# Designed miniproteins, single chains, continued (5), part 74

Each design is a single chain, and the fold is of that chain. pLDDT is the mean over its residues in the fold that is shown.

## One batch from the design tools (miniprotein)

Design m18708
Fold by ESMFold2-Fast:
Structure m18708 (fold): chain A 70 residues (1-70)
Amino acid sequence: SMEELTRLIGEILRKIGEILDLEERLKKLKEEYKKNPSEEIKKEIEKIEEEIKRLEEEIKELLEKLKELE
């Protein structure tokens, strides 16, 4: 249905927005790590990279659902 399609697209767009925010934060942390390497910053980078990966997997699942509605 059009309503279900709109809902899925909305959820995908929200997750893409979250990834973009995380990628910006990741870029800043990587720049900080290059200037002042620390185990704390490294752990924050790894945590954000795992969060992005999880969101990408969730988007993939939503795209498969979207494809099934065609």
Scores: mean pLDDT 87

Design m18709
Fold by ESMFold2-Fast:
Structure m18709 (fold): chain A 58 residues (1-58)
Amino acid sequence: SAAAEAAARAAREAGATGDPEAAQRSGVKLMAIAGTDEAARAAGEAGREAAAQAGGHP
């Protein structure tokens, strides 16, 4: 849960630059320690959402 929260936070930060892939990569790295891909997927989604809110073009 703490790792998932940190991954989502990192994803939003990266997504704010309009780079959802960087957000997902950050989440994957954090979740490698926890051993779950689900939080990495959620982090990627959060990054995409943040990129869209920041005016990133789909």
Scores: mean pLDDT 61

Design m18710
Fold by ESMFold2-Fast:
Structure m18710 (fold): chain A 62 residues (1-62)
Amino acid sequence: GNLLEQAERFLAKAEEALAAGDGETAARYADHAGVLAQIAGDSALLERAKEVGRRAAEVAGE
């Protein structure tokens, strides 16, 4: 796939990890998704990745 497909894949993995309560894994995948979304120029996906990363940090911080 292209960068956008890869970003969506990482975001999906981040959301799965977040749903499982694994904030550390979710943050890592959200970061990857955000970087790829930024390179691809998809602002909506970048904001989605930032939001998931923010929630992941809350879970990891307990």
Scores: mean pLDDT 84

Design m18711
Fold by ESMFold2-Fast:
Structure m18711 (fold): chain A 93 residues (1-93)
Amino acid sequence: YLEKGVEALSQGRYDEAIEYFKKAIEEAKKQGKENSLDVILAYLGLALAYSMKGDIKKAQEYVEKALNLAKEAGLENHPDVVSMVTFLKNLGV
């Protein structure tokens, strides 16, 4: 689901990307992996998709959720996390 979300996002299919990222988070939670890198990246993907749709409030909420999980997991300095957060920050999120 994470890869499908990223693909949909890259193609401008933001509603499909949102569905895939939500599925990725649900699946990870069922496996007890709520603070995994995949979940953090899925929340950042949700933030980007909502930002591209103009829903800045939801985008900010998902960034905050991702950053809190990243700190809890010790992943706040992971290259993929830093890259996505920097990109969203440059978009004003």
Scores: mean pLDDT 83

Design m18712
Fold by ESMFold2-Fast:
Structure m18712 (fold): chain A 90 residues (1-90)
Amino acid sequence: GMPTPEERERRRRLRREASRRVKETAFKYKLEGDLPQRLMQRLYEEIDRSPVTQEGERRIREALERYIKEAIEEQKKKEEEEKKRKEEEE
């Protein structure tokens, strides 16, 4: 059947929450390049593919926390590699 108005509003709310959390994370951890855009895209795709059920919302929130953590770890690894390169590069 068609999604209910409540289910559509839940999806919009999750997208707003994801966007806000990504922007806050990007500012706090200084995510560089396309990292914030890739993170936001992954989250929107997860929200759009997941059923708008209580179980789907739980999985989306778990994915949000996991993807944010992965993005922070990728940024830290990139910064460590850049620092090492600068120290070895003259």
Scores: mean pLDDT 78

Design m18713
Fold by ESMFold2-Fast:
Structure m18713 (fold): chain A 62 residues (1-62)
Amino acid sequence: MDAVLERLEALLASVEDPEMKERLGELIERLKKASEEERPALIQEIMDLLHEAVEKELEKRL
């Protein structure tokens, strides 16, 4: 769990979009409290949102 959380928190720090950062922070807090059965779904949701945040940041550079 710790390695996944450390990676997600590092990725969160790289996100500059305030709205995305807030949503990711909420999901990471949910992940910390989540049951074993809920963790895979939350991790997938966090990863999907991170992917979209990165793509949006790249679009701003274009």
Scores: mean pLDDT 74

Design m18714
Fold by ESMFold2-Fast:
Structure m18714 (fold): chain A 95 residues (1-95)
Amino acid sequence: VDELFDEAVKKLNEAEKLLREGIETGDPEVFEQAIKKADEAIKLAREALEKYRSLPPSRENAVRFAAAGILIAAADFTRMLAEKYLENYKKKLEE
């Protein structure tokens, strides 16, 4: 279960790196890769959340569940930022 969470964190870090690279280069394809990595992070974090939800009630399991929820929110935010930047760069190319 922790492996799903750890992989989700890795994918979110990759998405954040790609988002920064896209901002620096202005390359729409880099923003599309950032969105893809954020989607992978969301999927893995949701799978981790469901696994933690099925565990017996404990302080440690409550912390795991909360951490997975926060990770989903962070990945969703990164995805939204990448989409906004992608839209803005595409609009500049049309003008």
Scores: mean pLDDT 82

Design m18715
Fold by ESMFold2-Fast:
Structure m18715 (fold): chain A 61 residues (1-61)
Amino acid sequence: VEEERKFLDEAGRQATAALNAGRYDEAIRILEEAAKKSKNPVIKKTLERAIEGVRETAALA
């Protein structure tokens, strides 16, 4: 359980760095991998929403 939180925190940091660099595709890929590795359906749903947010931001850029 703790390992999953640590993994998600790391993925979140990497995705944020990619977003700040304008690498939306890379940020989406990082979040998709995190969702794929997560065993918790609530966490998966949260990551799916984050991916949608990145796609919306990319569409406006």
Scores: mean pLDDT 76

Design m18716
Fold by ESMFold2-Fast:
Structure m18716 (fold): chain A 56 residues (1-56)
Amino acid sequence: SSAEELLKKMIEKLKKNPEEVMKVYNLSEEEFNEWLEKAESGELSLEEAIDELNKM
């Protein structure tokens, strides 16, 4: 799959288990929602989305 397809699949998977994602990456609900908005809008590449999630 292209990087864009992988990002889309990653976003959908993370959206199905938001509480676990927030716990694993130590994110608040606000931080997770901000990340989702950026990732879903196409502002972030797959690499940028992963980097952003790990830095939050």
Scores: mean pLDDT 78

Design m18717
Fold by ESMFold2-Fast:
Structure m18717 (fold): chain A 78 residues (1-78)
Amino acid sequence: MEKYKEEGEKNIKLGDEFEKEGNYELAGRYYYQAGKNYLKAGDYKKAAEAYYKAAKAFEKAGDKESAEKAKKLAEEAE
């Protein structure tokens, strides 16, 4: 459980760094992975937050399909 929470936090940090660099596709991928990690940790609120961040990053990248999938996962995690 703790391992997945730590991995989630690391992936959020990586996503934030790539977002600052304007690499929204990679930012979205790391936020999406963080969402999966938080789900495995049982932290549904952080999973939803991570998936919403992934959706926004994918929208900025022009990847509407991945953005829609991430948004649905965020809604399911809530």
Scores: mean pLDDT 86

Design m18718
Fold by ESMFold2-Fast:
Structure m18718 (fold): chain A 62 residues (1-62)
Amino acid sequence: SLPTAEELANSFKKGLEAVGKKVKEVKVIDETTAEVTLEDTGEVFTLTPENSDEVGVRAILL
């Protein structure tokens, strides 16, 4: 089954922290949508089950 927005956001945060990025804020908008804000850039990433892999790659490359 597809992961929940909370599970996606937590996985994304752990991945970012593993590569030295700092997460300022995690917001769970609904069951399938979460937002993660980076502390250093202030950039906001919108996560869904369909786009989480693409957004994750983009965030790591920053």
Scores: mean pLDDT 73

Design m18719
Fold by ESMFold2-Fast:
Structure m18719 (fold): chain A 86 residues (1-86)
Amino acid sequence: SAAERERELERGWEEARRLTPYLLEHAAEAGLPLEELLAKLEKELEELKEELERLKKEGAPEEEIERVERAIEIAEEHIALVRAAL
């Protein structure tokens, strides 16, 4: 269902945000391409914003809209964490 998809998306972003601090602590040793990661996250945020506009245009249930808005907030926090480490 659409609601289940939005929930999975939100959970995916929450998990990524939780793991990012751990990965960033070891970024220099692991050779993590933080600039490439930032670019990927910014693209995913843009896709989430496009999804939000589509749901609003289609008259999707408020719960589905709120879940995508929550995913956007989590994505923005994740981007802020990566940018702070860059």
Scores: mean pLDDT 74

Design m18720
Fold by ESMFold2-Fast:
Structure m18720 (fold): chain A 57 residues (1-57)
Amino acid sequence: MLKKEDIKKILEHYKKNGYLTEEDLKKLGLDAKEVAEKLKEFFLENKLSPEEAMESL
């Protein structure tokens, strides 16, 4: 299960690189689907659209 700190770290990495691939998540030892679900949950609490929130990063 992902921690809030893990989610923020992933988002910062995504922001710096422009995109975060499934291979990048795999190297971090994270399940891409679990990450996607947790990111959507995180953005829904702070923003209205998870996709829009990720694009604004």
Scores: mean pLDDT 59

Design m18721
Fold by ESMFold2-Fast:
Parts: structure tokens; C-alpha cells; sequence
Structure m18721 (fold): chain A 73 residues (1-73)
């Protein structure tokens, strides 16, 4: 069904976002803040991490809503 295909797409997108979040957190842990360039990069990474965490939360909410609709059919 179209709903099951959409659910699969959302789950794959969430998995990709979680993998990217893990990579960004690892990159942040390796980023030196002893230089201005390093500090600016760390700030940029932190903003991207916040954005991904928000995206993952929205995807999780959408997945739960769609799973409920499928169960009601």
C-alpha cells in the first residue's frame, strides 16, 4: 500500500539522519576550539546537530502517526 511505502521511506530517512548525527557528533569531538577557525567550525557543527535532532524528532512523530493510521485500517 501507499501508506506502507511512505512509512518505509520515513524510516529510511530517519536512519540516514541518525547516521549523519552520529558522524557530526564524532566530528565535533575531534574539532579543536583552540583556534578561531576551530571554534567557528564547532559552532557550525553544533547548529547542524541541533537541526538533525529536530528533524529526527519530527520524523519519529510522523512515523508514529502513520503507524496508527495503518493499524486503524
Amino acid sequence: SELEERLKELKEKKKEAEEELKRLKEELSKTSTDTLEGLLRAIGLKLRIIGLEFEIELLEKKIKELEKKIKEL
Scores: mean pLDDT 86

Design m18722
Fold by ESMFold2-Fast:
Structure m18722 (fold): chain A 68 residues (1-68)
Amino acid sequence: MSEEEANRLFLKIARELVDEAPTLSDEEIDKKIEEARQKLLEAGVPEERADAYATALRQLLNHVKAEA
């Protein structure tokens, strides 16, 4: 998988989760982030990149939830 393909997949996942985040518990957010990380790994994204995406996603979802 190219970096561009990995970034596209990440943005798709992020958009879906951002819409749901205000209604989710912290435990549900953690679970969805782990599911997203696994999807990225299964798609061929390197562990380092998948971990970076998971961290960014967690920060984004926590911010969205805090503003809700």
Scores: mean pLDDT 80

Design m18723
Fold by ESMFold2-Fast:
Structure m18723 (fold): chain A 70 residues (1-70)
Amino acid sequence: AEEKIKEAEELKKRGEELFEQGRYEEAMEEYERALRIYEELLKEGKIDIEPTIDVAVNHLKAAVALALPD
């Protein structure tokens, strides 16, 4: 169970690093992977809602940056 949480956290960190580099498409991909894991864990009652919301917000930021880069 803990391993899934760590995997999602690492994917989130990778997404954040890619976002900082302006690599928004790649950041979105990593955030999508993290979000899928967090959603599964949330559905199983293994985590609170906050990590899922945080990743979803970061995914939306990357999507907006990609659509409107200026």
Scores: mean pLDDT 75

Design m18724
Fold by ESMFold2-Fast:
Structure m18724 (fold): chain A 70 residues (1-70)
Amino acid sequence: MEVEKLAEEAAKKGLNEEEAEALAKELAADPEKLREITKKAIELIAKELLKKGEHTEDAQAALEKIKAIE
């Protein structure tokens, strides 16, 4: 479903407290889905940081970690 896309967009745009709570409750019912979405969010954040030239060492390490466990 599009829950992972919603979480990725939320990481980019930001969520208010009510939206974050609702999403967290939905994902808590599926730990596997929560892990998948977390990996995707980290990947997107890391790529954006690399693009901006910020925290590049941490971003590269995060991407390598995500790729290694895939």
Scores: mean pLDDT 66

Design m18725
Fold by ESMFold2-Fast:
Structure m18725 (fold): chain A 71 residues (1-71)
Amino acid sequence: SKKKEIAEKLIKEAKEALSRLENPDEELLKKLEEGEKAYKAGDYEKARELALEVLIEIGVEELERGVKKVT
């Protein structure tokens, strides 16, 4: 059940991170949806990996936006 708890926590964090973005990327929304579907299917490893990928990609997008709008 520990893998389930980790996957659930990461999915919640990814949802929260996406909700803080104005106009989140549709590709990231799709990836999170795939993670949620994996979680519901009992594939907690895949759910964890997809949620983590969403969080990493959000971090990269935020850094890229910061470089373009340094003022």
Scores: mean pLDDT 77

Design m18726
Fold by ESMFold2-Fast:
Structure m18726 (fold): chain A 61 residues (1-61)
Amino acid sequence: SLALLSADQQRGLLLYAAGEFYFKKGDYEEAIRLYERAIELDPSLRELAEENIEKARKALE
């Protein structure tokens, strides 16, 4: 449950979810920013977020 997560893990998940929202919207620059911040707060999100960061960076080229 969310009650078992640290405040940083909760914030990381919220930033990851925001990154997903902007990625789906096609705002790749904002998505990358949010994913990178999510990883800083919760490094366990790195593998999941980095795949989407790579896709977003490729879409910007």
Scores: mean pLDDT 84

Design m18727
Fold by ESMFold2-Fast:
Structure m18727 (fold): chain A 86 residues (1-86)
Amino acid sequence: AALTPEQAEEAVATARAGLAQLPAAIAEALAAGYSLEELAEALRRAAERLRELARAAEAGGHLEAARELLELARELEARARELAAA
């Protein structure tokens, strides 16, 4: 489904906030006993959700929001690869 302008703006803001908190969230999850592989998998799933949101933003004509969501998805995939390599 296509996103509204408000939904597109909210999706970008939420994704950016999540990425900014990511180092602390990873540290807490590791302290709680999650494995690096489990965290890498969670980040890959999050990246796929951002790609789905980007497609919905693009369908709504929100090309800038779609581009930003795809960029954030690529950052999550890079983090997932770093965790899987550790």
Scores: mean pLDDT 87

Design m18728
Fold by ESMFold2-Fast:
Structure m18728 (fold): chain A 71 residues (1-71)
Amino acid sequence: SKEEIKKEMLRLIGEILRIIGEIFDLERELEKAKKEGDEEKVKELEEEIKKLEKEREELKKKLDELDKQLK
């Protein structure tokens, strides 16, 4: 039903917002690591951010597909 689709969309939105918050925190840590010249930490943080951005895009695609089913 449309109601079930809307509930799943809200769940996915919640997951996307959580990931956005995690990326924000990691970007702040990345800025600090860059200022400190910690090349190892910079590399680790950049890889973690890229992983989370990929997860966010996958969730966004699922959200877009559900939105198409609703319309």
Scores: mean pLDDT 87

Design m18729
Fold by ESMFold2-Fast:
Structure m18729 (fold): chain A 118 residues (1-118)
Amino acid sequence: MTPEELREKAREYLQKAAISLGAGKPDEAVKYAEKAIELARQVPGADLLLASAYTVLGRAYLKLGQYEKAVEYFEKAVELADRAGHDAVRSNALRILAEAYRKLGQEEKADEARAAVP
């Protein structure tokens, strides 16, 4: 596939992941988000698309009670959004990361993540 076809297909899977998550199907959301990440990783400059995909994947794991995995993916989303210079995606990832830290009982880390939101 061309980089354009890979980006388009990654966006399609990301949309399916978001829809599955909204429909209360976090396991389907994981499957679609992982496919979006696999495709987006092959596209140069897809840091924002990757950040969005990792945010959806993290939210899916949060709904599944897999809080450690959720934290891991939200941390990746924050790094990618920061690299892409996209404050809105970064702020969204940080807010949800704070929630995931609270679920783990890591209140100090949750407070630090929340304080990093502008």
Scores: mean pLDDT 85

Design m18730
Fold by ESMFold2-Fast:
Structure m18730 (fold): chain A 60 residues (1-60)
Amino acid sequence: GIDEKIIKKLKEKYGISEKTAREMIEALENGDTEKAKKLAKENGIDLNELIDLINLIRSE
């Protein structure tokens, strides 16, 4: 599914675990901006770049 495609791309680009990728996607989908920011920061990920990447994958 689309979520599995996003998880795969996040793992490949950022070297994060499937669990971490899934938690970030869920935080963004639930509007939990604070959790999304925390997870992105802890993993050295730019939150805006993450959002842009997810939107790009969903538009495919």
Scores: mean pLDDT 80

Design m18731
Fold by ESMFold2-Fast:
Structure m18731 (fold): chain A 81 residues (1-81)
Amino acid sequence: SLSEEQKEALIEAQRYGFHYLKELADQGNEVAAEKLEELREQLEKALGERGPIILEKLENGEELSEEEKELFVKWFVENAS
């Protein structure tokens, strides 16, 4: 399991990355748009309705709630291997 500091660092890194992908997609980058669509589908499959909400917050550079942070970190750790 990750420490709280490791969870925060992970969330910050992913928020930065997803926000950047969104900026590229908004500029017409089709590869970035496809990647975000795939991520939405994966998160919705794993987390239900909360998945797309979490991704949208990260894409917009928004802070996650504590519940959303725990859900995202759990999904990421389970799928990052």
Scores: mean pLDDT 83

Design m18732
Fold by ESMFold2-Fast:
Structure m18732 (fold): chain A 74 residues (1-74)
Amino acid sequence: GLEADLEFHRKVREALEKAKENNVTLSDEEIDALADRFAAATPEEQLKMLEELSKKYSAENLARIIHRARARAG
């Protein structure tokens, strides 16, 4: 529950910090596709995706992927 949420929040912060060095931008279609995949993923898969995406894409794009994925969670 809460402990998993705190760990996830910490990993999101770390991923966004790493992504600051990246300048690769994604199209809105690519962001939506990644957001859909992220929203459908298990917590373990989400952590793996955060690490992979943080190595490739800008912090702004990573933040948008996470934001759109969270909007899909109800």
Scores: mean pLDDT 80

Design m18733
Fold by ESMFold2-Fast:
Structure m18733 (fold): chain A 62 residues (1-62)
Amino acid sequence: SRSDLEAAERSLANGKKALAAGDYAAAITAAHDAVERARRAGNEELEKEAQEVLDEARKKAG
């Protein structure tokens, strides 16, 4: 849905900001939400981008 797409874009932006700031816990939470919302929206490009942010945050968190 459009609301899921908008939520996914917002969560992805928050995840990227947190990752850049070194806040890996916040990045994981936001990126995870973005992946779930992107899947609901059926947007595979957003889902892949959110998954990359999630994977990077998890690697850096340990």
Scores: mean pLDDT 87

Design m18734
Fold by ESMFold2-Fast:
Structure m18734 (fold): chain A 70 residues (1-70)
Amino acid sequence: SMEAEEYYRKGMKLLGEGNYEEAKKYAQEAIKLDPEFSLAWGLLGAALRKLGNDEEADVYYQKATELARK
């Protein structure tokens, strides 16, 4: 959805600015709006990795890869 894409774009900007907690929140909202949005799962993984949650990040990267194959 356009709304999920807007949350994703804002989350990517926040990630680039070093606002990792906010990037995580925007990724979660994008996923809530569109659970099949593979890029949003990738953003959640990236934000979590920056926050030091490597194991949790890997789970969401795997989810993004799975969804991208559909």
Scores: mean pLDDT 88

Design m18735
Fold by ESMFold2-Fast:
Structure m18735 (fold): chain A 90 residues (1-90)
Amino acid sequence: IEEELKKAEEFLKEKMPDLELTEEQVRVILASTEGILAAAYQFEAELYRKKAEEYKKAGDEEKAKEYLEKAKEYEKKAEEEREHFRKLLE
């Protein structure tokens, strides 16, 4: 969730000014936030795939295709966030 990611970044900056976190430590924390977002998108993709399978079994090919496309979109979002996570740790 993009709004929650922004709030998390602001929260870390506001709550830890006195802690003098290193740039590396901040990057690890941000990477963890990106990892959580990737997991959330992957979970949503799985739910849409299950709905697509249910509609396919019910013979509703149109809705099955619609939910399968939604699942693919969320899988792509999860992959993009996972890639961001990987880059932050490098």
Scores: mean pLDDT 72

Design m18736
Fold by ESMFold2-Fast:
Structure m18736 (fold): chain A 95 residues (1-95)
Amino acid sequence: SMGEELEEKVVETNKRIAKLLLEKDLEGAKKEIEELLEYLEKHLSPEVVEKIKKELERMLKVMEETLEGKLPLYSALAVLLAEFTEILLLIRKEE
């Protein structure tokens, strides 16, 4: 189903972003987020996309602060997991 495909895309993107954060590749993480957002915009309502965009922007801010040494890496990984969990819940609510 489309919902299962959307959830799979989110999970795979989360795995790639977590790896990129460990590699300190902020630009790679930004690209993965932009590609996910473009994909979701084709399949979800504008209201849900706006909510997801805000979660992704918050995650990027936390990643930037982590690379600047303002937050420990483990805290950034925890936020990444929480934000992607919220995105999955938003997608399931649309189904």
Scores: mean pLDDT 80

Design m18737
Fold by ESMFold2-Fast:
Structure m18737 (fold): chain A 75 residues (1-75)
Amino acid sequence: TADELIARARQGIAEAYELRKKAKSPEAENAYDQAIVYYGKAIEAARNGDLETAQRYLDKGEEWLKKGKEAEKAA
């Protein structure tokens, strides 16, 4: 549902914000910022009833969150 998609995106935003506070590299910071942007776009699309677009943006947010975590391990 739209509410479930929004809930997942909000959890991702909260996690990205916490990880960004502890980020040790500009690459990790940028990745977490991108995650927040895409999760925000997922929430907007879900609110507009476009669940397919919302899922694509949610997936992009998850990809960027993962990239941030990988960058942290490399730093």
Scores: mean pLDDT 86

Design m18738
Fold by ESMFold2-Fast:
Structure m18738 (fold): chain A 85 residues (1-85)
Amino acid sequence: AVLTVTITAENGEQAEALAKEIEKELKKVEGVEKIEIEKLSDTEVKITVYAKDREAAEEAKKVIEETINKLQNKYKIKDVLIEIE
């Protein structure tokens, strides 16, 4: 299973900072096999999460949503798009 997270912030440094916090929390999730972070623009960062199965993908999504909810105001996040294949 694959999750993609696109983060839009006031600047790329803030988007990347949130992406790094998400990566840190996801490393604690059983069944997350690989995490890739890619800079898309000066304000956008994409995270691709490779999960072992659907259950691991759903756990990863929950951790991502909790991390965003906790930190979105700190990093001045404008938008977050989460998609599951």
Scores: mean pLDDT 84

Design m18739
Fold by ESMFold2-Fast:
Structure m18739 (fold): chain A 70 residues (1-70)
Amino acid sequence: SMEKEKLMKEYEKLAKEALELRIQGKISEEEKKKIDEIATKFDQALEEENLKEAKNLLEELKKLIEKIKK
C-alpha cells in the first residue's frame, strides 16, 4: 500500500541519520540498543500491517535521533 511505502521511506531516512550519528561516535550504547529495538519492532509492525504501531515507532525513533543531535 502507499501508506506502507511512505512509512518505509520515512524509516530509511531516519535509519540513515542514525547511521551517520553512529559513525560520528554520537550514539551511546543505551541509545544504540533503543534504536535496534525500534528497528525490530518496526519491521514486525509492517509485517503484521499494523500501520498505527509503525507510525508510533517512527515518532519514537525521530524523537530519539533529535535528542542525540542536540
Scores: mean pLDDT 86

Design m18740
Fold by ESMFold2-Fast:
Structure m18740 (fold): chain A 118 residues (1-118)
Amino acid sequence: SIKDLFEKLLEAIENRDVKALVETLRKVLDTLVEKATEEQRKKIADLFLEAADEVEDQEVREFLRVLAIMIRNISIELVFAVTGGARTDGLEILQKVLDALGRERFRELLLKIAEILE
């Protein structure tokens, strides 16, 4: 299920597992590109903007805002940017997101995204 994908994404970030992160992000992005409606992408983008407003770390805030824009206007470039970034610096920024929001809030965010995609 989509919920299981987001639970695996959180686990990959917590365990610093770059391979699992890339594989899980690819499946999430394939779902967003192939199955998500414009309205679903807008709702997901709004969730990332709300999360950005809650964090004090400027790097994390800007990352979440850029991610929201990319999801709202989803393209093949998003898939390449996110999967490539996960192999280089993407895990580090996602760990900073986890640290800034806390595990419970980050998990809530991911589960709300999964609910929108159901």
Scores: mean pLDDT 80

Design m18742
Fold by ESMFold2-Fast:
Structure m18742 (fold): chain A 87 residues (1-87)
Amino acid sequence: SAEAAEARALAERLVAFLERVAELLEDPELAEAARRAAELLREAAELVLAEGLTPEAERLAREAEELVARVVAEAPEAVERALAELR
């Protein structure tokens, strides 16, 4: 379906973005947080595509959001640089 294709494309773009943020981070703990967020987001997206918006998918997405919030708070410059490179 169109909705599934759009959701997958958005998830893939967000995962690629988080992986790029991880590459720009010099702090290995923050880089791991960004990679973990990408992994959780990918898993949540696959669950949504297979089973819809389940409580498990919502939990994975929330955990990813918390990790992203930490990276944004502690290394906003890496996030800003990754955003600039999306053009």
Scores: mean pLDDT 84

Design m18743
Fold by ESMFold2-Fast:
Structure m18743 (fold): chain A 59 residues (1-59)
Amino acid sequence: GPLLAVAVRDVVPTSGDQLPLRKGDRLEVLGRLPDGSWLARSLETGATGRVPADAVRLV
C-alpha cells in the first residue's frame, strides 16, 4: 500500500518547491530526496512538494 505519514508541525515554505504543512496533515511519501528531505503528496490538498524529514512521521 502507499507509504503514509503525518505532519508533526506546521511548515511555512521558504522556496517554491516546498509543500506547506499544518500539524496533523496526512501525506503520501513518494520518495527520499538527495538532501535528506522527502517528496510527498498532501492527502488534504492533492499538492506535491518537498517536506523536511523532521516535520513528518511515518504511520
Scores: mean pLDDT 84

Design m18744
Fold by ESMFold2-Fast:
Structure m18744 (fold): chain A 110 residues (1-110)
Amino acid sequence: SVKLTESGPTSVKEGGSVTLTRKVSGVDFSKVDVDWYKQKPGEVPELLIRNLKRPEGVRDRFSASKDDSKSTAYLTITDVKLEDSATYYAAVNYDGKYVWGNGLELTVLK
């Protein structure tokens, strides 16, 4: 079974950069596709990154990477805006299974 490890709440100053991390266990991480979602309270989750690629309409300040040697997925946000305060989710696709991690809360400070 695939598991995504939680991280605690994270804060960043407006205009700064932040990297959100998720460690994945229970699977060969080199074979895992990682998606990232953003969710604000009362809204449905918005797809930000699908398998390290940015969909059309997503701002270029969002990027994703992974390190197979560390079994860790990364979402990097540059030139952070107040609107980026949200809960972020990593989801992994492995062997036809889609597994959601727990949300990571990001607070953008003025």
Scores: mean pLDDT 81

